# Designed miniproteins, single chains, part 53

Each design is a single chain, and the fold is of that chain. pLDDT is the mean over its residues in the fold that is shown.

## One batch from the design tools (miniprotein)

Design m1825
Fold by ESMFold2-Fast:
Formats: structure tokens, C-alpha cells, sequence
Structure m1825 (fold): chain A 98 residues (1-98)
């Protein structure tokens, strides 16, 4: 949905302004929230992201784009769960930036 795209873009914008250590923390928060979506592909990617240290901005953008692509293929119910997870992640990531 356009709402999901907007939330992902907002996450990317906030993370781009963080320090390298805060970017790692933000991506771990993102992965933890996404791990709550009951989809094997999303959960597998979330586990991979949880193991990342000091990801570059280019790597973060690529990861967020991959999540966007997977979410677009999900059922409406799973897309709603993904949207809620993204909203919780964005709120927590914004708190790091404050």
C-alpha cells in the first residue's frame, strides 16, 4: 500500500541521519518488529538483519526495498500486520534520533 511505502521511506530518512552505531540499533529494532509478521520470508530476512553490524546506507536501502517487495506480495491481512510492525519500528527509531 502507499501507506507502507511512506512508512518505509520515513524509516530510511530517519536512519540516514543517524550515527553508524544508531543505524545498527535502528535496523535491529526494525528486524525485531518485522519478525512479528507471520511470514517465513520476512522472518528469515529479519533474522539476517539482526546479525548485521554497521550496515552502510546503501545496504540499509537495499534491505528496506527487499522488505517492501516481499510485503507487496502478502495477503491483505499480513500487509496490515506488516504496516503495524513498520509503524512501531518507525516510532522507536524516531526516539533514537531525538
Amino acid sequence: SSTIDQIIDDIQTVIARLSPAQRTQAMHIFAQEMSRVPNPRIQRMARRVMRMRNPSIATIRRILDRFRDIISTLSPAQQQQAQAALQRALAQIRAIAS
Scores: mean pLDDT 89

Design m1826
Fold by ESMFold2-Fast:
Structure m1826 (fold): chain A 92 residues (1-92)
Amino acid sequence: MAAPVFDTTGLSNEEMVEIALKLGLENLKKLAEKYNWSQEHLEEAEEILKKEMQTLIDNKASRETIQLVLDYIQLLTAYLNGNEVVLEPVEA
């Protein structure tokens, strides 16, 4: 089994949070397309994610905490990529 883990060696906590935010925003867009979310619903979800990521920076969260958040987001990214490949050739 392949775990979708990034090499975090040499990355700062801030860089890891930026990677997590970027992936999280891409995940939200894929969820919005898959489940036909309104633009307002997507924007609200994006604001929540940005606020949570900013809180990690403001509170100077430990590297372990940031790694857990990144791992969670990476797992969701892998799930969404797999489902998108399966659903893309099928018209509703």
Scores: mean pLDDT 72

Design m1827
Fold by ESMFold2-Fast:
Structure m1827 (fold): chain A 66 residues (1-66)
Amino acid sequence: TRGLDGMTAIQDAAVSGRVTAEEKAAAIRKANWSQEAVDAVRATALQNGGVMTSAEGGEAAVKAES
């Protein structure tokens, strides 16, 4: 997102130990993980209203790769 609201949400999530689906998906893609890992992260975020902890996203990605 290019808006201040989007930047604030990302920063608030980071401070709270939570991340957005797009932020975690971008990190997974940057690390060159599989599409299955990206899909698992997005599914986890969808269940949680679009935000998750970084650990929850990491666990979802690992499960998809396993």
Scores: mean pLDDT 64

Design m1828
Fold by ESMFold2-Fast:
Structure m1828 (fold): chain A 106 residues (1-106)
Amino acid sequence: KFEELAKAIAEAIKKAEELKKLDPSDEEIKKEFEKQHKIATVAPAAIGKIIEERKLDDLAEKMTAQGDEAAAAGKEEKQVEILAEAAAALPPEDQEAILKAFEAAK
C-alpha cells in the first residue's frame, strides 16, 4: 500500500518538475502542475503533522538521519522511500487517514 503511494509521489514530483520547465502562461500546464504538486505534497504534509501532534520524536530523528545519509550518498530519490517507511510505522488509524487524503488528492 505505501509502496504504491511512494511510487505515485515520486512520479508526481517528476511530473511537477517537468511542467515547471514548460510555458508558465499555459493554463492547462498550470492546472496539471497544481494537480501533481498536490499529489506530491498531501501525504508528506499529513505524515509530518501526525509525527508532530503525536510527539514521535524518535521517528522524526530517524527520518532526518536517514534523509541526511541518503543525501550524502547522492540518493535523494530515497526521500520518498523514507517517508513511506515512516508512514508504515504510524498507528493503523493514521495510516488510513494518510491513504484517504492521498486518494482524495487525485
Scores: mean pLDDT 75

Design m1829
Fold by ESMFold2-Fast:
Structure m1829 (fold): chain A 88 residues (1-88)
Amino acid sequence: DELEKLLEKLMKELNISKEEIEKLINLNPEEQKKLADEIKKNLKSPKEALLYRMLGILLNILRFNNEDGKKKLPEIEKLFEEELKKIE
């Protein structure tokens, strides 16, 4: 589906495996904060920051099984592409 396709695209861009995504979905709030802090220390560009923000949105949709979020995925992808063009 659209969510899986967009996740796969982000995984390729950020070099994150599907197994790592599954781990991220199952993290508790404290573990999520520690990982977010570690990622921020290793950000190389505004593009990477944007990609991680998009990943966070998608993981949130998955964690809460958000049907409204899933319906908005095409709009989210379009906004993501527009923001990437501004950075590039």
Scores: mean pLDDT 72

Design m1830
Fold by ESMFold2-Fast:
Parts: C-alpha cells; sequence; structure tokens
Structure m1830 (fold): chain A 115 residues (1-115)
C-alpha cells in the first residue's frame, strides 16, 4: 500500500511529521512532533515520537526511521545543539517490539544532538 511522508507547520513554533501505512489489513505509523514549550518558565524544545503497529513491526521501524531523518533535518535547519534545553518523549502502541522501536528512535535523536 501507499506510504505518506508529510510535515505540517504551525506559527513558526512547531512541526508535525507523519510516516507509515494504513489499510484494513496493515497498520504501521510513526509521528514526530517538535515544538517549543514556554509553559515551564524556560524555552524548552520538546520532541515527541509516537510509533504504532498492529502486525507490521518492520513497516513501523521503517516509518520511525523516516520520521527520525526528518527530525534530524529540522534540528539542523533550526540550529539545535546539545547546549539547548531539549526534552524527548516517546509513545508506543502495539506491544514491546513497537516500544523498542520508539526507544531506538529517541536514542538516535539523542545521539544526533550530542554529536
Amino acid sequence: MKEAIYDSFQNGHGVTLSAGVETPESYANAIGTINYDNIKGSDVLVIHISVGARDNIEEAREAAERVVEKLKEILDKWGVTKNDNIEIETESYGGPEVEKIAEEAKKRIEEYINK
């Protein structure tokens, strides 16, 4: 089935990225968001990575990799470095193998920022 990769932009402060496949027989998606959160009394860059799959663990991994690459591109474009106040959150839907994919995606972003 057809994969979609797209980003959306809101008021210069946030981006949402989505990758994956969804059919009645196949569900595997990854969503990445990156935004500044000023509610904590400091400028915090929050990155949220959500990964979901029913039975297509490999498609979920591929979707997460595409989201990670797009997040890296945005981090470079925004000039984000290890000196910035960054919080990375994960969410998974589909069991322990999908949870591992979300954690691996987080680790790749952490390693990229700390280069």
Scores: mean pLDDT 72

Design m1831
Fold by ESMFold2-Fast:
Structure m1831 (fold): chain A 103 residues (1-103)
Amino acid sequence: VLEFSGVVEGTVTGRDGTVAEFRLELKIRKEGEEVTIEEKITVLSGEYSTADGVIKAGETLERRTVSRLSLDELRTYLLFKAGVEKASGSTAYKLYLEALEAL
């Protein structure tokens, strides 16, 4: 069993130049081929836009994903996710890279 648990506080810059502050909590568990990824985003200030909608200051979004991934596929996913977050102006990419290094 492989496990990772981490927290990052950071910023996301919207396309209009507005800045939101957030806390991201990330938990990953891999047992055999089964991978569980739990993400908890709490917005500390401003508004954070995600694929699931806009999260306002004081609000929290929780996401749980269960997938069948090899270790190499999980590493590829984390690298991809880090790239997407960084390209979107979010410093959350740092936590995904930390998880990649830990696994």
Scores: mean pLDDT 85

Design m1832
Fold by ESMFold2-Fast:
Structure m1832 (fold): chain A 100 residues (1-100)
Amino acid sequence: SELELAERALELLHETFRALVEEDLERAEALLAELRRLRAELRDPELAAELDAAIAAAEAVVEALRREAPERERAILLTVFAIRIAALYYEVQVARRRAA
């Protein structure tokens, strides 16, 4: 179901956040590849849009880490990524209420 896919995406996004905090780029890139495959299966436009935004925010953190961006810039990008994870979580709750 769309909800099961979105809930799996949230689990992968939390693991991606941990990998990025730990600066484990290999793990973060592997998780992002899995997230992109999962995103291709989403048909709900609101869940898909929020997942796209979360993936883009994570990719911005990866780029900042690769170019050894200042710690402050990395912290801001990580914060944006955390906000996008929260936004997807709320869209999942909205979708659950509509399905009930």
Scores: mean pLDDT 89

Design m1833
Fold by ESMFold2-Fast:
Order: sequence, then C-alpha cells, then structure tokens
Structure m1833 (fold): chain A 100 residues (1-100)
Amino acid sequence: SMEELLKELEKVIEGMEKAKALAEEYAAQGDDERARLLLRIAIQEAVDTANSLPLVPEEVKKKLEELRRQAAASTTVEELLAIYDEVLKLLKELKEEFEK
C-alpha cells in the first residue's frame, strides 16, 4: 500500500540522516576513512532499499544508481557528502510525490 511505501521510505531517510550525523562526527575527529566507509555503506543500503520499492519511477531508480556509482568512485569525505546530500534530496522529493 501507499502507507507502507511511505513508512519504508521515511525509515530509509531517517537512517541516512543518522548515518550522516555520525559520519560528520568521525570526520570532525580526523577519522576520514571511517566517515567515508559509513557514508558509502549508507548510500548502498538506501539505494538498494529505495530501488526495491514498488511505484518508484524508472528515472529516479536510474539517478539513484548513478549516485551510488559516483559514491563508490569518490576519494574524499567532501565529495561523498555532496553525493550523499543529492541522494537524500532525491529520496525526500520522492516521498513528497507519494504524499500527494
């Protein structure tokens, strides 16, 4: 149902926001390697979950897969955070579409 779909998407967004806060804390402590690993894992899990959901437009799935590919190729926390924010924005926009 649409209600179940919205709950799953909300859970993914919440998980990403929590992981981002923790990754930023690691980066602030100088642990860029741990920050990068956490951000990459969070993107992989979020994209896998979102792309498995019914009714997600093909264009959105394609954009999420491209962002996941970019994240895997990223070499800095700054580059990863920029991609991470794009994934979050896309998921939040998708949630807004499902709420209409």
Scores: mean pLDDT 88

Design m1834
Fold by ESMFold2-Fast:
Structure m1834 (fold): chain A 71 residues (1-71)
Amino acid sequence: SRGKEAAARLRELRAETDLSPEAAAELDRIADLMENGGPVEEIERAALRLSRHAPPEVVARVGAIVREAVA
């Protein structure tokens, strides 16, 4: 499924990127929500929390992966 593929890409990004524990936790949450078809509102909240702890380039990459999976 697109959600499982997006989750795999997000987990790969997490493994390749030096993230704070807070940023890593929110990225993991987004990956879990994408894999399990979680509510859009929960994905948006996790993405907002991620943006407080991750560099803009990481946030942009996560946003691109999520958008590709839902459209």
Scores: mean pLDDT 85

Design m1835
Fold by ESMFold2-Fast:
Structure m1835 (fold): chain A 72 residues (1-72)
Amino acid sequence: MSAREELERALEAAKAAKSAAEARSVAYDIGQLAERMGDRELAERAREIAASTAPAEELRKQAVELAEEMLR
């Protein structure tokens, strides 16, 4: 699977996240992908979201925005 296909699936998962735990899990997956792509800055941002105690809605929005930014 291409990095773009993995990222598109992560974006859909972020949009579908119903809990803070699900949003954090998606952010973790995005961080792993960013590391494989060599984007340390995006990987760090994803890690911050994955470790965040913010409400589910805020985490979901942050994960969606991060995935959209990586898709350009």
Scores: mean pLDDT 81

Design m1836
Fold by ESMFold2-Fast:
Structure m1836 (fold): chain A 77 residues (1-77)
Amino acid sequence: FATNSSLDPSKFKAGDKVLFIDTNIDQQDIDALKSKGVELYYLKGGRSGRVIQGYGRLLNSGATEVNSLEEAKKLIG
């Protein structure tokens, strides 16, 4: 199960933290968020434990991998 959500990078500001779960994201949106100083995180395997398209882009862009929602809550707060 992969869901593409409408992501508007213009609604984010420096210091915002975003966690990606089971969502594909384009490189242009990643670059826009990073340029604004948004911190990117992604849940490894999502909720279903599978790799979806976009994880490689997040990893290559320096996004932080988290292995559980509990880990994400500690890092993102």
Scores: mean pLDDT 67

Design m1837
Fold by ESMFold2-Fast:
Structure m1837 (fold): chain A 80 residues (1-80)
Amino acid sequence: MSITEKLQEAEKTLIRVDLILKLTDLSNPRLRAELRAELERVIALDESVLADPNASEEQKRRAKKGLEAARELLATLDAL
């Protein structure tokens, strides 16, 4: 997976999780566990981009923004 592919996957997953959190009844513990796993995957992808010496400054900015957003959504999910 390229740096660009990692960023695209992370960004798409983050948008999907954000929409589910806003529009769906989260009473189902299986759904909450799945969303947590998705957010943890986003965090791992963004951290891998930030650690990559070949990542551009723009790519690192995108990864940092995604990481911050994913952590905020994870905190929201854990507060439910």
Scores: mean pLDDT 85

Design m1838
Fold by ESMFold2-Fast:
Order: C-alpha cells, then sequence, then structure tokens
Structure m1838 (fold): chain A 92 residues (1-92)
C-alpha cells in the first residue's frame, strides 16, 4: 500500500501545481515535482536530461509548459500504474 499511497500523493501534488499555475506547469515546477517524488521514494534525483526527456514527452505542442490537457494524460498514466500495482498485489 505504501507505493500506491506515494503514487496517489504524486497525482495530488501534480493537480495542486496545475491549480497554482492556472492550468499550466513550467519545466522548473515539473522538475521540482520529480525531485519531490525521488525524495519520497528514497532514490537519487533525476538528471536534467531525464527531466527534459519526460517534460518533452508530455509537452506535445512544444510551447515550454504542460497545459491542463497534457497534465490529464500524466494523471491517467498514474491512475493506470496504481491499478496495475493493485492488481499485481491481489494476484500475489
Amino acid sequence: SKLIEILKETKEKLKELLKEGNGKITFEQFGEWLDWLAELLGVEKPSDELKKALFKAFDKDGDGVIDEKEAEEIIETLNSTIESIEEEQKAA
């Protein structure tokens, strides 16, 4: 359940950033969100290259921000990941 709790907190933090940014998340805010997640997981912070690659994957229009539509895609990915982990835990 700890991993599921972390993923749920990750999702809520992303929603908070989107609300604070009035529907937009900057690269800096996205990078800080990833750093926060890494600390929560007890792992090394992602490299600038990984942060850029992840940001570009979600910034589909290339305008330098993650908008509400792009953030919804990240949230859907997190929801799918939570469901997959819950199913694996039930199968064990």
Scores: mean pLDDT 77

Design m1839
Fold by ESMFold2-Fast:
Structure m1839 (fold): chain A 68 residues (1-68)
Amino acid sequence: GDEEKAKEAIERAKRGIAQLEAQGLTDVAALMREYLEKAEELYKKGEYKEAIEVLEQGQRDGVRLLLA
């Protein structure tokens, strides 16, 4: 269901942020943490689809920052 998809997306985002930090991409990691925090707040409220959408937006913005 949406809850399980949101939980998996959050866990994937946490792993991605750890890898970005390990590679010294601190600015991108900081941006991704902001999106992760918002997604976790939405998850706590039961807004699972919105949590996923926030993480997808974070991924798009992170890729743009990496290509800048």
Scores: mean pLDDT 87

Design m1840
Fold by ESMFold2-Fast:
Structure m1840 (fold): chain A 85 residues (1-85)
Amino acid sequence: MKEKEVKEKVEKDLLDLGESVAKTAGKVLGVDEEEAIKRVREDPVGTMKDLIARGDASGTIRSQTMAGMGQISLSVYKVSAKNLK
């Protein structure tokens, strides 16, 4: 039960981050926002990696993705540590 809750939270947080990164890519890189969001829903991690590669010179997409991944990792750590206690 608790393990399933952590998994569901991570999947939701990854989709939320991916959609946010796709919207930023639309503004910063001029990519099609709708197509980017669609790709995020199919492969959130792979799509964010592709967008980072395309936006490397700006650093904005990379910074947003790394900050979001850090928050997700910290959230998972806090939930896992609390559940193991």
Scores: mean pLDDT 72

Design m1841
Fold by ESMFold2-Fast:
Structure m1841 (fold): chain A 92 residues (1-92)
Amino acid sequence: SEFDVTKRALRESFLSSTPEVAARLIEIGDDEFLTQFAPRYHELPPHLQEQLRITAEEALLRGMELPPDLIEVLSTLPLKPEARELLELQRK
């Protein structure tokens, strides 16, 4: 479908992106970007999983509100103590 083609294009773009580009997408409030990748976190290659984790952790530390699917994924991953505390506040 067209939707699947768009998802593939976004994944390819993110795979070639630096953590800085991913952080910028979060900063501009691209909720669709995070929502699209969070449910499929376990299907992603390890380096993309790590980039998403780092970028989302930085967004948390900046006071950004994250999508519920991403909050759930991050709850199972290693985070800085400060980021963990902020994540738990958003889970309630």
Scores: mean pLDDT 66

Design m1842
Fold by ESMFold2-Fast:
Structure m1842 (fold): chain A 82 residues (1-82)
Amino acid sequence: SSALEELEKKIRELNRELILEEASLSMQLIGGIVELKVTEKETGSEEEIEELRKKIEELAEEVKRAVERREALLAEIAAQLA
């Protein structure tokens, strides 16, 4: 039963790490969007606006990858409980 307790602990730790990664990346994405909107309103250069848009696009892809990893883990857990 110690092996089952260790497996449960590892699954909980991995799930927690994936949730925190998703939350962190989502917060960074929201912050980037706010920064973009402030820069647009304050007449930032086209170069600065384009760099912020690229950063937002990269963060959005990272959020998508984090969500996909967590969904894959949840599917694995569900399969083991069935």
Scores: mean pLDDT 80

Design m1843
Fold by ESMFold2-Fast:
Structure m1843 (fold): chain A 68 residues (1-68)
Amino acid sequence: SLEEKIAAVREYFEKTFGFRLSDEEARALLEDPSPETVRALLESRGIRDVPESVLEEVSAKIREIAEA
């Protein structure tokens, strides 16, 4: 379900970056799991200079959750 996917994205970000996403933020990532969208979200939370390889890895994980 979408609710379970939102919860999975939120848990992944809390474990990986140590911050909580809103349901709206998690939903936006599920709708567009691109590295560019991940970068924009992290920058909005004050996390800058994230390597492209990390953004691609996070993007890939969100795609896995979206496709489950």
Scores: mean pLDDT 85

Design m1844
Fold by ESMFold2-Fast:
Structure m1844 (fold): chain A 73 residues (1-73)
Amino acid sequence: SLEEELRKRREEARQEAIDLRVTVDPSKTKEQIEAEEKRRQERLDKVVKMGENNENFDEAAKLARELYDELLR
C-alpha cells in the first residue's frame, strides 16, 4: 500500500509537472516535455528497483525524491 501510494503520487506529480511546463514554456512541445519526464522516470525507476532488492525502501525513496527534484530544478 505504501509503495502503491508513492507510485500514485509520483505519477500525479509527473502529470502536473508536464501540464505546468506546457503552460509556462510554449517554446517546447508537449512531446518534448514528456520525453524529458520519461528520462527522469527511467532513472527514478532504476533507483527504486535497487532499493527493493536491498529492502532499503526509505533510502531508495529519499534518493529518488532528491533525483526527481534536482532534475525539475
Scores: mean pLDDT 67

Design m1845
Fold by ESMFold2-Fast:
Structure m1845 (fold): chain A 100 residues (1-100)
Amino acid sequence: SLLDLLEEALALEEELLALLEREQPGSPLVQTMRDIILGLRYVIEKIKNNDPNAKSVALSVVEYSLALLRSYRPRLPAATHPLLDRLEALYQEIRALLES
């Protein structure tokens, strides 16, 4: 279910990107969201390949993504905030599993 949670986070990040592109076309935050999505895809592939470093890489990507979302929340459209809340909760669940 770590994989399931990461795939859910990827889907929510893609929804967030679509909303951001609709509400603020050309925002520099679009590139930041794309970088988060690339990081999640990279981690998912490492887990699928049973890479011995997958969990440590996943923890770094999750912590980085959480920090960015929290930092950029005031700059993101109000319409995106429900997705941000869901992503933050989901990333905290993923982090807890990775630290156990």
Scores: mean pLDDT 87

Design m1846
Fold by ESMFold2-Fast:
Parts: sequence; C-alpha cells; structure tokens
Structure m1846 (fold): chain A 76 residues (1-76)
Amino acid sequence: AQEEVKKLAEEAKKLIEEALEAHKAGDSRTALEYLMKVGEKIQEMKKLEPEAGEFGKKLLEEVEKAAKEAWDAITE
C-alpha cells in the first residue's frame, strides 16, 4: 500500500512537470490532458489511503497542492 501510493505520487508529480512544460511550450491542450491524468492518479491514491494511513494522506495532500498550483498557472 505505501509503496503503491509512493509510486502513484511519483507518477503524478512527473505528469505535473510535463503539464507545466507543455504550457511553457504554448500547448495548453496537452497541459490540460496531463492534469486530467494527474486527477486519475489522485483518485487511485485516495482508494489506497485506508491501507497507507498518514503516510498516504501526506503524499496525497502534496500531490493535490502541486496539481492545484499547476492548474492555476496553466488556466491563468
């Protein structure tokens, strides 16, 4: 559970980086597609939260914060 949540958080952070890079390149459509994939990873992390406990919750909060900051940057 913790290992799976950590992997999902890592994948989500990578997708956030790719979204921000696509936005810098002027490709807002691709940036939004990456953010949608981040949303899917967040939902998977939420399903694992009961097994991962506080560790999973902290990783989820970090990913949600990063995703929100990326969304705000891309949609400004």
Scores: mean pLDDT 80

Design m1847
Fold by ESMFold2-Fast:
Structure m1847 (fold): chain A 80 residues (1-80)
Amino acid sequence: SLTKQEVIDMLEEYAEFIIELMRDAKVPEEIIKETEAKLKAVIEKAKAATDLTPQELLDKAKKEIEKIEEEASEKVEKLS
């Protein structure tokens, strides 16, 4: 069964993976820093949540991260 700590660990690893991928892709540092701050905010909200199951927490956080990735991608495309 999925635990809250496992969800937090997964989200932290996924956020690190996204930031590493952006750095490898040579995305401007300002976009990377903004994206990192937004991802950190999602993880902090997940840590603070008490009324969600681990699965609901994961599903909610994944949707928020996907939106953050889409916003970052749009900003990169506008610079190209």
Scores: mean pLDDT 87

Design m1848
Fold by ESMFold2-Fast:
Structure m1848 (fold): chain A 66 residues (1-66)
Amino acid sequence: IKQLVADYKAGKSVDVYQEAFAKATTEDEKILANAIIKQVQSGKPIPEDTINLVEDPDVKEALKEI
């Protein structure tokens, strides 16, 4: 979680997040990685509805930091 936010802040390429999505073991981790992929590709902010889908408070805070 912290590493994904750090990589996003560092401007890492979308393939980093695609790999994170493939390696994710929880639904919340997959939602986080997919949200970063969509934000990087579209430039659109993460919808509040996406944040509300997440139950893990650490993942929810990570989504707010993006």
Scores: mean pLDDT 77

Design m1849
Fold by ESMFold2-Fast:
Structure m1849 (fold): chain A 85 residues (1-85)
Amino acid sequence: SLKKKAEEYRKKAIEHLNKAIELAPADQQPLVRQALKEMEKASPEAGARIAELLAKRSTNPEVQKHLKEAAEDFKKAAEYEKELE
């Protein structure tokens, strides 16, 4: 089901965001956590945009990698949700 696929990619994106939070320097963790709360309630398209912006601002390569993976997973979720329209 397209709905199930959208939900699966949304969950994968959230998992990548949680890994980015774990790897982020302590001073940056509150900002990434705040973004995660916004992304959980927002559309997947909004989540992808926020993840891409955070990736560009990240100085840690591992954090940047997980944020980019989260953005890609949110984009896939948005594609499946659009097919349901």
Scores: mean pLDDT 76

Design m1850
Fold by ESMFold2-Fast:
Structure m1850 (fold): chain A 90 residues (1-90)
Amino acid sequence: MLRRTAELLEELAERIAAAKSVEEADAAIQETFSTMSDEQRRLALEAIREAAVPLRDEAQRAVDAGDERGQLRVAAEIARLAAERLRAAA
């Protein structure tokens, strides 16, 4: 369970990093979460919440500046860190 959820978040991080817009990244997030079981979704959301803490101020600055590329970069990093947490727990 943990390893498979980490793999899905690793794939999501790469898709977000390659996205050309916030809308494209949002579609990738929705698609990824729609393929998850309820347990995988809970594990992913918990890991994302924890991973987002150190990047909170950077994420807010990107939003405030209208920096779409900065928003995508931070979102991809959060997904990557969340995947690393799940792999370490597996």
Scores: mean pLDDT 85

Design m1851
Fold by ESMFold2-Fast:
Structure m1851 (fold): chain A 108 residues (1-108)
Amino acid sequence: MEELEKKSKSKDKEEAARALLELGREYIAEEKYEEAIEKYEEAVKLAPDSRVALEALINRGVAYIKLKKYDEAIEDFKRAAELAEKLGDKEALEAAKELIKKAEELKK
């Protein structure tokens, strides 16, 4: 019984995190970067070790770049790289590493 309850709550959190990721993307399209960052933060908190969190960290880092918050962007891309490695996503890992490099160059 407890296992089924945990499974249901875990699935609800993943679905909620996906909805927040999509809402964040809508805010990015409207150039509302601060609102997008808030939605991506909520998505990461709900499902921290998920593919949704990986996408939210990358998208939040890009939003931080738009706001010229390069240190926050680098931190998000580093967290995304660590999560991509845990998930075995080599493509996302290489993308995150390239984004770290670009953000560090913009900070100079």
Scores: mean pLDDT 83

Design m1852
Fold by ESMFold2-Fast:
Structure m1852 (fold): chain A 98 residues (1-98)
Amino acid sequence: SLEEAKKILLDPNASIQEIVKALRYLIENGSEEEVFEALKALAQSDNPEKRSAALLGAIRLADKYPEKVIEILELFLKNEKDPRDRKIAEGMLEALKK
């Protein structure tokens, strides 16, 4: 359910598989507002798996919501330390702004 998906995304003990499944469910069944609020929270998380989920969500939504995805990618880059994930986010941000 939508409520269960939201609980999983806030759970500090959730696995990456649970986070990805919950985010997919939220993208398919939640409102635009609920989806982007969740992505903002994930992008700012201290949990690297949650930040990676935010990047996956951004990739999926970039074509439909480019301006909102730019905001998510900018938040992600402020918090992410992994050079591979940063390179993906930077490349997407450059493509969406140009």
Scores: mean pLDDT 85

Design m1853
Fold by ESMFold2-Fast:
Structure m1853 (fold): chain A 65 residues (1-65)
Amino acid sequence: ATLEDLRETAAALGLSEEQLREALEAVHRAQAGEDATIRNASPRLRAFVELGLSPEERRRVRYAA
């Protein structure tokens, strides 16, 4: 997806551009086999991240307040 497509997705989910960037970085890190942490994730942001990940990759993402 292009950066513009990602921005439209973020807007549809009620996310800021900053939250979208953090989510995409976390997705890419998890797909690379790395651990990632997302702070203050809304249920919608979490759903977006998990949509891009396998069950194994989802284990690598932590959600912190």
Scores: mean pLDDT 74

Design m1854
Fold by ESMFold2-Fast:
Structure m1854 (fold): chain A 94 residues (1-94)
Amino acid sequence: MSEEEFRIEAAEGAIQSLKGAIDYAEKGDVEKARISLDVAKLFAGLSGNEEAAKEIKKLIDEAYQALDSGDYDTAIENLKKALKIAEEELERLR
């Protein structure tokens, strides 16, 4: 695997984990949403774009706080923003 292929796989991993977290948050499964967010943060950090990774991690941290407060709408909106950044990063790597 090339370094570029590894970064693409990491970006795809972040996207899939964020989609999973959104689905779990919409169902009120906070524990599974948090696990998916931890995985998403890890993959985002491996994508090789430090600014995109920093913004994704910030949005995930804000989503954690919203989930903990029971504000699922705010959590889902922050995760959708993180997903958009992750999808734009994947397109840039291709």
Scores: mean pLDDT 83

Design m1855
Fold by ESMFold2-Fast:
Structure m1855 (fold): chain A 84 residues (1-84)
Amino acid sequence: MVPEFEMDPNAPLAEQLAKIREVEKIAIEVMKEKNMPEELIEKVRKTFDEVIALLEANPNNSVVREGAARYVKLVQEWTKKLLE
């Protein structure tokens, strides 16, 4: 079984984008719940927008897709730690 919250970098682009947006939504909501600075929340939102834009511009680039999946995993791990 694949671990929960792990993204497959070889998944179809549409599925990868949907998962990234889901992770962004959860991370932002957790940050707001923990009363994190608005400036930090805005930086996280901007980074997700940049990752999505990069994937949409480079849909067949395996390095870009793998990097995006790695970034999403790091954000999920960080979000889990905030929920502790």
Scores: mean pLDDT 75

Design m1856
Fold by ESMFold2-Fast:
Structure m1856 (fold): chain A 71 residues (1-71)
Amino acid sequence: SSALLTRALEAARADLEAARKNPNVPSALLDDAQAEIDDIAENAATYSTEQEVAAVLSLIGIQEDLRLASR
């Protein structure tokens, strides 16, 4: 579970870094994604199993939003 969340955070951060290089992605979307990723990362060690699953799903949603905005 913790390994899954760690990998999801790493993937979301990679997608955010890629999106930052695309001038068509709105700055507000990048800032919102960064804030949510940072919040999840800061609280990751305190999460229950259910909260870890919810966090992974949120990170997947962020990755989808960033990819859609980059098209």
Scores: mean pLDDT 87

Design m1857
Fold by ESMFold2-Fast:
Structure m1857 (fold): chain A 70 residues (1-70)
Amino acid sequence: IDELIEEAKELLERARQLPDPAVQKLITSILEYAIDLFEEAKKTGNPKLIELAKRYFDEARRLLAEAEAA
């Protein structure tokens, strides 16, 4: 979980460098939500929150890669 939170924070910093404000806001919002879910999962030990956080994290990672390639 800690490694995933750190990776998400790195992706968040990269997303903040995107030139399109709408794309930046979309990707940063998804990453912030994923980070919140990972942090909540660490506090509660709830595996369902880990699965949900991973889904949002994977989607944000894909969107960021596409945005950076454009």
Scores: mean pLDDT 80

Design m1858
Fold by ESMFold2-Fast:
Structure m1858 (fold): chain A 88 residues (1-88)
Amino acid sequence: SIANQKAKADAALKALREAIEAGDEAAALTHARQFVQAALDSGDAAFLAEGAKELRELARLAEKLGMPTRVVIALRSAAAELERLAEE
């Protein structure tokens, strides 16, 4: 269900933020992938657009906290892809 996928996305987003705050690169990348997959599986354009905004804010947080550039790039790339798909 859409509600189930949104719940999974919310859980992954919370875990992603916690991983970024802890400096855990592997966990951040894993939870970012889980968030993107759940957002895509929801099929909800408005939810994809909001997800892109959340990922952009988390990319800024990761950059501010000095996480590896590859994490920042992964989050920004994921945000751009969700935003592109939200326009379809």
Scores: mean pLDDT 88

